# Ledger of designs, part 59: designed miniproteins, single chains, continued (3)

Each design is a single chain, and the fold is of that chain. pLDDT is the mean over its residues in the fold that is shown.

## One batch from the design tools (miniprotein)

Design m10170
Fold by ESMFold2-Fast:
Structure m10170 (fold): chain A 55 residues (1-55)
Amino acid sequence: MEEILRGIGRLLRAMGDVLDAELAGDAAALAEAERALAEARRELEEAAERFEEKE
C-alpha cells in the first residue's frame, strides 16, 4: 500500500515536471522529465504486481 501511494506521488510530480518543461520550451528538460515519468510509471506497475501477488 505505501509503495503504491509513493509511486502515485512520484508519477504526479513527474507529470508536473513534463508540463513545466513543455511550457518552458526546454527540450532537454522535457526529455529528462519524460524519462522520469516513464520510470515512475514502471515503479508503480511493479508495486501493483507485488500487491497482487499477496492475494
Scores: mean pLDDT 77

Design m10171
Fold by ESMFold2-Fast:
Structure m10171 (fold): chain A 74 residues (1-74)
Amino acid sequence: MEEAEKAYQEGLEALRAGDFRTAAEHFERAGELYEKLGKYEEAREYYQLAGILYSLLGDDAAAQRAGKKAKSLN
């Protein structure tokens, strides 16, 4: 729980700094941690957020990976 919340906060801090890659990595990590906790709604939200950030970076492979993870939880 606490570890997942920390990953989310680290993602927000990276976003404020304009570091979209670090933000995407932290949000993807938060998604993984919430998924392990069985919190699929939160996991999906963070995977979607990571996918959006990867898309903005032009990292289509990472965006597609995160998007598929989000879809698998719906």
Scores: mean pLDDT 85

Design m10172
Fold by ESMFold2-Fast:
Structure m10172 (fold): chain A 67 residues (1-67)
Amino acid sequence: AAASVEEMKEILTKEIEELYKRGLLSEEEKAELLELVNQLSEDEAKRKEVMAKILAILKERHKDLLP
């Protein structure tokens, strides 16, 4: 089963909002990550580029947030 781009955006948005609710993200970090999620497209290369940016931000700013 393949998730649509819309489903990926929904899942990522929920994860980002949950991290913010738990106090693990600032308002500015939440806004930046949600902007990147909104940039996800059906173009696979662009989608991979945006996903890499999201992951890099999470790892760079919150090294203990992801394994």
Scores: mean pLDDT 73

Design m10173
Fold by ESMFold2-Fast:
Structure m10173 (fold): chain A 60 residues (1-60)
Amino acid sequence: DEEIKEKLEKIEELKEKAEILEYQAKEYEKLGDQKSVEILNKLKEEYEKEAKKLEEELKK
């Protein structure tokens, strides 16, 4: 099913982006840049939320 494959690929992309943002947040935390950490964590949460929505759609 092509639609399922496309959703799975998008879930993987969103999770990968979230991991990159988490890594970047840790780097900025080391620099003491709390504003950048907060922005990056917020973006990470948004990507994780979108991935979860797609995963829930696949369960139906």
Scores: mean pLDDT 84

Design m10174
Fold by ESMFold2-Fast:
Structure m10174 (fold): chain A 95 residues (1-95)
Amino acid sequence: SELKEFGERVEELLKTIIEGSEEEAKQALEELLELIKELLEKYPDDEEVKEFVFQAAGAAVTLAKQKGLEDHPAVKELEEYVDKYKEEMKKKAEA
């Protein structure tokens, strides 16, 4: 249920980034980052959670860049989560 609720909230936040004002998009990016941090703190070693977080963060970063928000601190932190997941996947592929 928590993953379903997270997914529904992520979709709402992504829609706000696309359709909202610059201020609303920035607030949505900050809230998405907080949700990602909370989920990873609760499930630090869950691969499904990590994949979900990677997909959500990646989508948010792409949309933020399309709106010229790439320099926002929340976007930079979301990019760090994307990069971290890519490094973990690379290590698994090389193992």
Scores: mean pLDDT 82

Design m10175
Fold by ESMFold2-Fast:
Structure m10175 (fold): chain A 87 residues (1-87)
Amino acid sequence: SDLTADEEAAIVAAGKALGLSDEQIGKVVAAYRRAQGMVDDEEADTGTQLNDAQLRDKFAIALAQEGVPVPLRDKVIDALLAVYKGE
């Protein structure tokens, strides 16, 4: 995965701000790497950049696969979308 040190630092900072544990933050970072791979694959297959709704769907799937608890996913998805967009 092409995850940068700045993106990883932003995810860690966002996770801490949301009150996530270090273990939960680790799962969120793994989910971001997984979602980025899914986005890259779909954009390569379609030749089209994914929109916000499609990006959210990829993050939701990745968070579920990494075992992030359901009540945290919506807040985490918002933070991951911001990081992916370079906020």
Scores: mean pLDDT 80

Design m10176
Fold by ESMFold2-Fast:
Structure m10176 (fold): chain A 64 residues (1-64)
Amino acid sequence: DLLERLKAYVRDATTEAYQAGVDLAVETFGADSPRTREIIAALHRARTHGEIEEAEATIEEIVA
């Protein structure tokens, strides 16, 4: 389940989870996809700024 995997990476908020989440987004939507860019931004904000709830909401909107 793509949504649950990406949300787990957002919640973990580690460098390793960020990297795994980026790889998953690129594999699923492609490196040049606007959806991939939004997912990467959400993962980065969760890891760097602790915006986990906002990042999860963004992932739900993109993947649903």
Scores: mean pLDDT 83

Design m10178
Fold by ESMFold2-Fast:
Structure m10178 (fold): chain A 68 residues (1-68)
Amino acid sequence: SLEELVARLEERLKDAPDVEPSEELKKAFAGMHPWALEQLADEEAAAGRHELAAQLYHLALERAKEQL
């Protein structure tokens, strides 16, 4: 559910860099489902790109909250 996704993303971001997603990032991933954004963020985190992963998790959280 979107509620479970929001809770999971908030827990993951608890100790992450407080980096707002850029306007360019929001535009590049316009219309992408929150679950797809979480999947991409997981892949970036696994590759050691934690700042980009944090931005993608924040974008996923923002969009999931908008759909609640």
Scores: mean pLDDT 82

Design m10179
Fold by ESMFold2-Fast:
Structure m10179 (fold): chain A 75 residues (1-75)
Amino acid sequence: MELSEEEKKAVEELFEKLKKEYGDKLSEQEMEAIRELIYLVAKWAVNNGASLEQALTLSELVANGRIEAILKKKE
């Protein structure tokens, strides 16, 4: 199922937090890939019975792992 408008808003707030921290270090295309990733992870988690808080925590963890992998390849 698709995320509700309230759940989508919470995911966008997480994305804005990540964009503030990493937006100057990643390209616009890389940041959009991170946005898509957090939406997909949050949607999967909620559809499998996770709370919104649990879904956001998992999405942030997965996004941080992806960001670290991107940054290491730029070294």
Scores: mean pLDDT 82

Design m10180
Fold by ESMFold2-Fast:
Structure m10180 (fold): chain A 75 residues (1-75)
Amino acid sequence: MEKLVEEARRLLLEYAKLEELDNPETRQGIEDAVEAMRKALTEEGETWTKEEARKLLEEQIEQLKKLIEELKKKK
């Protein structure tokens, strides 16, 4: 499970770099998303399947994309 969270962090950081959004707000958003995933996986799921964990990862990536778009629109 921890490997999935670390992989998510890596993918989110790569995505932010690809979008040229290497700023403190984007990095904080990534850390917040990673922490949200960690809490969901440890507090709500004693028996998370690989599919459930992957779905959670995809949801966090979509939330981060929305956050990045919001930040782009504001400045």
Scores: mean pLDDT 65

Design m10181
Fold by ESMFold2-Fast:
Parts: structure tokens; C-alpha cells; sequence
Structure m10181 (fold): chain A 88 residues (1-88)
């Protein structure tokens, strides 16, 4: 599925970007786990599960951020992820 593969690639790019803004290994790991689970749930059509995992990823990304500005940046990055199929 091209949409699922595109979402998985977008998630890995976001994980790499957030790594630069994070200085807490545990929060980074939990963020990455939840973001990947959000992508899998979205690909399977489980929107509520995907949103729950995305909220957990945002919480861990913010808690692990180096500065308040980095916390705002990680929130912006994660809020701009499309968990649905192509824009319709």
C-alpha cells in the first residue's frame, strides 16, 4: 500500500527530526514507539487508536525536549502528520 509506505517514511523522517530536539533517551524511545504504532493503526483504519498513540507520542516528545522552543517545534511536527489516507 503506497499510502501506508508513505506514512511509514514520514514517521521515520519525523523520528529523525525529533531526535535532534530531544535530550532524554527514554522519552525519545517512547515517542518513537507510539508514533510508529499510530502509523500502523492509521494504516489499518483504526483512527481512534491512531490518535491515542499520537497523543502519547506528543506528550513524550514535549517532555523529552531540550528547550521550550524545541517542545513547540516537536508539537508542530507531530500535529502536521496526516494519519488519514490521501487528502480527500
Amino acid sequence: DAAAEALARAVERLVAEIRKLTDDEEHFRLMAEHLREAARAAAAGRGEEALAHLREAIEHAVKGAKTAADAERVRELLENIELEGPPG
Scores: mean pLDDT 80

Design m10182
Fold by ESMFold2-Fast:
Structure m10182 (fold): chain A 69 residues (1-69)
Amino acid sequence: GPAREEALALVRELQRRGLISEEEAETLIKLIEEGDFVAAMSAVHDLQKAGLISEEEARRLMALLREAA
């Protein structure tokens, strides 16, 4: 649905901007496509705690993942 597509687009944007690695982006994309939103949200939290993405970016991505679930 639209929230899932927007979440995937945001993950690809974070990788394109060099904020997250190709491996981190691929892991998130796989979890989102498989519908494992609990694991996807956990991975987003880990990226934010590692300082790779902002609190605002993490919050937006987490909101999209909750809507997609």
Scores: mean pLDDT 88

Design m10183
Fold by ESMFold2-Fast:
Order: sequence, then C-alpha cells, then structure tokens
Structure m10183 (fold): chain A 69 residues (1-69)
Amino acid sequence: VAPLDEKEIAAAMVEIEVAVLLTAAKNGMPLEEVIEGLRRLLERAERLGLPEEVIRRIREEIERVERRL
C-alpha cells in the first residue's frame, strides 16, 4: 500500500540526512547548524509518524552534538 511504502522511504531518507549532517559535523560544519538540521529532521519524523526507533536515534544524535558545544 502506498502510505506504507512512503513511510519506509521517508524513514530511509531521514536516516540518510542524519548521516550526512553527522559527517558534515566531523568535517567542520558549525555544530549549531547541525543541531538545527537534526531538529528539523526530528520534527519531520514526528509529523510523518515514523517508527520510534528512528525518532529515538535522532534525539540521541541531537544530545550527542549538543554535548560538543
């Protein structure tokens, strides 16, 4: 069914975007911009009703990056 497929694709894309932001952070992107990007992804994941595991991962990464400030 289309809604299920869209949700799977959305989850995969969010995971990729998280990985891109974390890689950018390691390569000198301002941590404030990384946190902003991760928070936007969290809001998107919550709006789309993505699995709790995906939402949890984003929250953990936000906390991790905030600790580096």
Scores: mean pLDDT 80

Design m10184
Fold by ESMFold2-Fast:
Structure m10184 (fold): chain A 64 residues (1-64)
Amino acid sequence: GEDARKSAAAGAEAGRAGQAAGAAVGGHEMTLLDPKNEDARKAAEAGRAGDAAAASEYNERAAK
């Protein structure tokens, strides 16, 4: 429904923020095995699934 679409949009924004935080922390280093990169990816996936709460949690982990 409409609430699901709004949740998906909010989750997508949170996922994008998670990707940006992960990139800022990782820089251009070889961080393929860095758990912060994994958290950024999970934030993006949660965002696409419309789970804004999960995306926010992964975004916080990626920022650390």
Scores: mean pLDDT 59

Design m10185
Fold by ESMFold2-Fast:
Structure m10185 (fold): chain A 80 residues (1-80)
Amino acid sequence: SPEVEEIRRLLEGAIEALEKGDYYTALFLFSAATTVAILYRPELEEEILKLSKEMYQAIKNKDLDKVREIAERFLELVEK
């Protein structure tokens, strides 16, 4: 779906920003991905927000491996 592709692009952009050390851009792009996901799958809002909180902590901790793991879980959730 177009919405899943948009979420994927936003998450990929967030990871790229984080790899470059641009943590604020990563947070911004991940917030955008979260917003698109909630609008696309409102019935999953609670689960999306839970992953969003985990992602915020991973970005804050500059934990690239954890950010990639959570991004994969996020995409799996919205593709169901």
Scores: mean pLDDT 86

Design m10186
Fold by ESMFold2-Fast:
Structure m10186 (fold): chain A 82 residues (1-82)
Amino acid sequence: SEIISKVLEAAVYRALARRTPNEEERERLLREAEELEEEAIRLAKETFGTEDVGLAMTEEILMTFRKLPREEARKMAEKLLL
């Protein structure tokens, strides 16, 4: 999943930013994370019609691994995230 990949990559950059003592490196890593997060939001809007990236990712996982239709995947994702 492109959305999941972007979110995981952003999380890695944020983790690296928390660990660096270098302020310039921290700012660079945070910018990379923010760009990836913005791309994930854009993909969520285009593919699933939502800005909730967690909801979009959960829907895609359920459709891919559980073979659920989109409507059923959305209902289950909402229950899991609420």
Scores: mean pLDDT 83

Design m10187
Fold by ESMFold2-Fast:
Structure m10187 (fold): chain A 60 residues (1-60)
Amino acid sequence: MKVLVSLAAGVTDEKIEAAKLSPEERAVIDELRENGLAVVDESLAKRLEEKGLVHILQPV
């Protein structure tokens, strides 16, 4: 399932690097920094939310 996500408050470059993101996870963060919102797979969104990087808003 696809979900809409937003960037979590206070996410810094240092926090992103410390999270040791996969290329797929990093691409989501880059999209969020450019566009403010992204549509991603629910499993990927949950991994990023567990790392404190995104908020899951709603299913798409």
Scores: mean pLDDT 81

Design m10188
Fold by ESMFold2-Fast:
Structure m10188 (fold): chain A 74 residues (1-74)
Amino acid sequence: MLSEEMIRDAEIAMLRMEVSVVEKALSKESLSKQELEDLKKRAEKVKERAEELGDEETAKRAQELIKKIEEKLK
């Protein structure tokens, strides 16, 4: 049985990896509207889960990505 801390740390590591993937995708010069909408959904899911886990840093990074995507969709 893993401790709650070990499970939490593993999940946070996965969320941080997902944020990095979304950030790298957003650095591409040409993105379609569909790609932007898909990246927004991914960032929103990361934000919700990070907030539930108490990872404020990852939640803030996800929120920043959502703002950047929304600006590109306008």
Scores: mean pLDDT 80

Design m10189
Fold by ESMFold2-Fast:
Structure m10189 (fold): chain A 86 residues (1-86)
Amino acid sequence: SYLEKGKELYKQGKYEEAIEYYKKAIEKDPKNADAYNNLGVVLAKLGKLDEAEAYYQKALDIDPKNKEALQNLIDLGVEQLKEAVL
């Protein structure tokens, strides 16, 4: 599946290719909460924290019981607070 290929590419550090396969997974199934969550994870790795937050939120909008997306969103919020320069 596109989702599984995206995960494989992510493990190899091929982040841009992983993004393309996660986007293909979303195109095939727009209600695939896992694809949105995994896209957020890659974007967070690339330092695109605002985009990652939006995708985690989208995953939770689709599946409010998605514990992984909820945990990632909480972790992202904690990370942003720790890195805040006043």
Scores: mean pLDDT 83

Design m10190
Fold by ESMFold2-Fast:
Structure m10190 (fold): chain A 97 residues (1-97)
Amino acid sequence: MIDEEEVREAMADILAALARKLISQGDYEGAIELAERAIEIDPRNALAWLVLGEAYYKQGDLEKAREYYEKALRLAEEDPRAPEELLERARELLEKL
């Protein structure tokens, strides 16, 4: 069944995925914008926080990158719907800081 919460979660997931694609294309400013919009829609979207951290890491802001990776990992650990790949990626990124 589609409800308002499910629609919000889907919109945030789409924005977070698009933000991640922008990271791969080198558009870190665009990735931050889309990830922040995803977080505004769903503050519990672990992928959006992960992408936000990756964008700041690429810009050299290691303190913000760490903060956002830790936020993403915590949210992913609390969400049984979170894919194992997301948890693994967050842990790998924290280890490399």
Scores: mean pLDDT 83

Design m10191
Fold by ESMFold2-Fast:
Structure m10191 (fold): chain A 72 residues (1-72)
Amino acid sequence: LREEAERLLEEAARAEAARDPSISEEELEEAIEEAREALRTMSDEELRGLRVLAESFLAGDPSLAAEAAAAR
């Protein structure tokens, strides 16, 4: 659950960064690390909620995922 939520959150963060070229790679890495720290304090229920939100975010805007892939 935590690993799944972390993966989806990282994908969402990278997708957002691909949309905003003003976000540096260092800032993106810091945001991901901050998210990982937040996930460490979350309950299983909160992690499941975050996973659903992240999946909905990526599924609701497939162009965002495509932009992240193109930025690689």
Scores: mean pLDDT 67

Design m10192
Fold by ESMFold2-Fast:
Structure m10192 (fold): chain A 79 residues (1-79)
Amino acid sequence: SLEEQKKIAKAVAYTILGVGYELEGRLDEASQAYKEAAKIYEEIGDFDTALFYYRKAAELSGNDEEGEKLIQEIEEKKK
């Protein structure tokens, strides 16, 4: 649907934004952009891509406890 295509476009845009922030050394902003992309991939049911970006976001933000919980939730959805 057009709504799903818009979600995919937003997820890709957040991924590009995350890369841009990483190149600038803005790791907290990069982490947030990747989390937003991961949430959209989760909504679409692409749990592999969601998990990838949640892990990347956690690494950039110092592996906070909230990030670890999100990673665990996605891993359970993939089982």
Scores: mean pLDDT 82

Design m10193
Fold by ESMFold2-Fast:
Structure m10193 (fold): chain A 61 residues (1-61)
Amino acid sequence: STEERRRLALKLLVLQGETQQELAERAGISVATISAMLQGKRPISEETSEKIFGATLTIRK
């Protein structure tokens, strides 16, 4: 699903060496929100996904 793809992309950014702080700054949200999204406790909105992924890798199917 779209939510699964966004979460996988977020995990991929962390795996490639980006910190939760850097991702939070890019999206304009808190580190706690990024952590919750990585844990699947919060959905990743389209707006948030565009802010995070707009300058990074495309999500692989």
Scores: mean pLDDT 73

Design m10196
Fold by ESMFold2-Fast:
Structure m10196 (fold): chain A 107 residues (1-107)
Amino acid sequence: RLAELLRAMAENVTTNEEAFKAYAEALAQAIADAYAAANPDLTPAQVEAMRASLYGVLLALHEAIKGEAFSEVMRRAAEAIAREGLSAGEALDLLFALAEEALRAQR
């Protein structure tokens, strides 16, 4: 479940880098699989490219967003996804919007 993976990432980002990366990869895979299920014309290669790109973006956001702000972004996204029942696409849009807000706050 997307919300559970985001919470796990938030809880592990400062305490267990290996677990954090495993949860980030699982989140990227879950989102890619959801897009594949909604778009049966996607090839396995396109789904894998989407997963790899999303995983890379999640790692880049972790490097770019300083301190506790990254955990806060993941936690806020998880809460909204669970509360509103967001789709994978809506969840991604929210996650990126929250990440952009955090990056602007750092300046």
Scores: mean pLDDT 79

Design m10197
Fold by ESMFold2-Fast:
Structure m10197 (fold): chain A 61 residues (1-61)
Amino acid sequence: SDAERAAAGAKAAAERGEAAASATGYHDLGMFGDPEKGREGALAGQAGDAEAAAEGAVRAA
C-alpha cells in the first residue's frame, strides 16, 4: 500500500541519515558550531521525513 511504501521510505532515509552522520564525524559539530544545534538539525531532518511519510499514510487511509 502507499502507506507501507511511505513508511519504508522514511525508515530507509532515517537509517541513511544516521550512517552519514556516523561517517562524517560527530566532532565536527563541536568544532564549527553548537553541538546542541547540530543535534537539533539532525532530529529536525528525521522528523521532516517522518512527517512527510505520515501525511502520505493519512491521505492513503
Scores: mean pLDDT 59

Design m10198
Fold by ESMFold2-Fast:
Structure m10198 (fold): chain A 57 residues (1-57)
Amino acid sequence: VPEVDLSGLTPEEMADALEAYGDAHRDPAFYRMAASIYRELGDEERAERLQARADAV
């Protein structure tokens, strides 16, 4: 993939996109990035869920 334009997305939209990429590619790095963003947004439950999902794949 040559380029993914995440510019102009809100942090929540960016995290949702990263979670979707993780689901599509089963790559834990995307889940960890999404978890980090949700943690900064104060959604600790979703962040912990994504971190656990990253550790499981």
Scores: mean pLDDT 75

Design m10199
Fold by ESMFold2-Fast:
Structure m10199 (fold): chain A 69 residues (1-69)
Amino acid sequence: GRAAIEAAERELARLVAQGRVIPSEVARQIVKAAGEGDLATMRELLLAAGLSEAEAERVVRAVKEAIEA
């Protein structure tokens, strides 16, 4: 849903602001997975992009909270 997409985009923007480099194609795939509610694929893409498990879990949690609100 839209709330999930907005949460994912906000978290990705935060990570980029903190110096993380996320290729635009990977960012698009993460946002797509978030919009579809596919938290497992989103987590895998975040880890593949070089994020730590803690960083990936934070993004997944934010998107999950947006879906459940």
Scores: mean pLDDT 84

Design m10200
Fold by ESMFold2-Fast:
Structure m10200 (fold): chain A 74 residues (1-74)
Amino acid sequence: SPEYERHFQEGLEAIARGDFETAAEHFIKAANDPGATLEQKAESLLLASDAYDQAGDKEKSEEYRKKAKKLLEE
């Protein structure tokens, strides 16, 4: 999905700048793309969780880690 790829790439670029809040936002947008695979959605949610942890937002970090875990439990 071009939309997934764009948001994922923007998230990685934000991480490179140390802009962790913006990175989390982009990874969440990637995870919400209907063209993303289950694995891509889970990966993006884990990266959003890690980005929130780096930003000091432990509550959102935990929220997105749980969402990723639930998505991977089949």
Scores: mean pLDDT 88

Design m10201
Fold by ESMFold2-Fast:
Structure m10201 (fold): chain A 66 residues (1-66)
Amino acid sequence: MLDAAQGAALGAAAALAALARGGDKETGINSGQMAGVRLLATGQASAEAARAGGLGGVDAVIKAGG
């Protein structure tokens, strides 16, 4: 099972990938959230790790200039 730090890193990676493809900040955040939801749905992450993924996505967008 993925821990909160792994969830946050995956959410950040998904958000940054969306931004790199020309997505806006909202799309970046949504991509991070969806990565967390997918991991939770497949049983690979706890609810805490999925929430950390969403927060990691927000943090990545802020660091990228949001």
Scores: mean pLDDT 70

Design m10202
Fold by ESMFold2-Fast:
Structure m10202 (fold): chain A 63 residues (1-63)
Amino acid sequence: MKLEELKELARRLGEELGLSEEQIERLVEAVERNLAAGVDPEDIRSGLPAAARTLAEQEAARA
């Protein structure tokens, strides 16, 4: 899987979950960072929904 495809998936997931533009950028940065660190693209793809959920939970936890 290529970086651009994973970034596109991250943006789409973030938009569908109602994440802010800042949170979507965070997901995209996480994809780039993980690929640069040598993480398997398949693991990144399968982990994206959980990562998006974590960002949503962090935003909801702000009082």
Scores: mean pLDDT 76

Design m10203
Fold by ESMFold2-Fast:
Structure m10203 (fold): chain A 58 residues (1-58)
Amino acid sequence: STEVLSDEEKAEMLKEKFKEFVKNAPEEEREKLKEGVEKGKDDPSAHAKVVREAYEEL
């Protein structure tokens, strides 16, 4: 069945896929993602960009 996801549900899926991606990523890539998340604390747009790019890499 085709599930219709709300924007909130899509955001939750992105978080889950992002966590799974980070768990499977090499240490070097995990450090880059951590730096992106840290920058995102000061800039929500930067955080959204990191999450989006990580999701596209999946």
Scores: mean pLDDT 63

Design m10204
Fold by ESMFold2-Fast:
Structure m10204 (fold): chain A 67 residues (1-67)
Amino acid sequence: MKLSEEELDREVDEALFLMEIAVAKIAYRNGEPVEEVRSWLERVKKRAEELGLTDAAQAAEDAIASL
């Protein structure tokens, strides 16, 4: 099995968004204000939705709901 260049780019973008969500959750646990973390996650969700990255968008929404 081999991913096309387009499929690879999409998976890389999704992985980067998932990593950004994880960093935001770590920042929250380390004392970042909930409003700052929420705004960050809302921006991540919007960008993921604009790119059609449904799993990343859902992960961002779930992270927002867990704050």
Scores: mean pLDDT 80

Design m10205
Fold by ESMFold2-Fast:
Structure m10205 (fold): chain A 111 residues (1-111)
Amino acid sequence: AVVVTQSPSSVTVPTGGTAVITHTASGGEVALVNWLQQKPGEKPRLIIRAGTVRADGVPARFSGSISGNVFTLTISDLQLEDTATYYGQVFPAGSTEVVWGSGTTVTVTSE
């Protein structure tokens, strides 16, 4: 089975800073990774599809990149509203199983 490691588990970044979240897959090949945002009090929202494609209505501050089995979500110019838990959703190649990352809690501070 594919094993996924999402890091960091939490990060605190001031407004205007950058958060970098990685999802590393091992034990098998990955077909695609989506990134989802779970804001406090809101439903989970798709922000990056297929590792690199920004979803409709998502600000350009959110970007996804792929390097081998490492999938990276970068959030630049962080705003207070970006405070959320972010999850990588992994689809292994040749499998109907979905593997979820453990989540990264991003806390944005005003200073």
Scores: mean pLDDT 81

Design m10206
Fold by ESMFold2-Fast:
Structure m10206 (fold): chain A 65 residues (1-65)
Amino acid sequence: SASVEARALEARKRLSPERLRLLQEIGETLREIGDQVDRYLELRRAQRDSGLSDAELARQAGLGV
């Protein structure tokens, strides 16, 4: 909720600049991982909608396994 988010932001303001920067870097890395997972899941959904297996998709695209 917004209250929990506000509390977290307030806690971050009480951290040293080094710790705040590390938390920001961790947050960026987690977001990047999340984006990659989302792309993977979207590809898997499209694959299921097409009814193709991983091997069959790779074969049709001319990709080796």
Scores: mean pLDDT 69

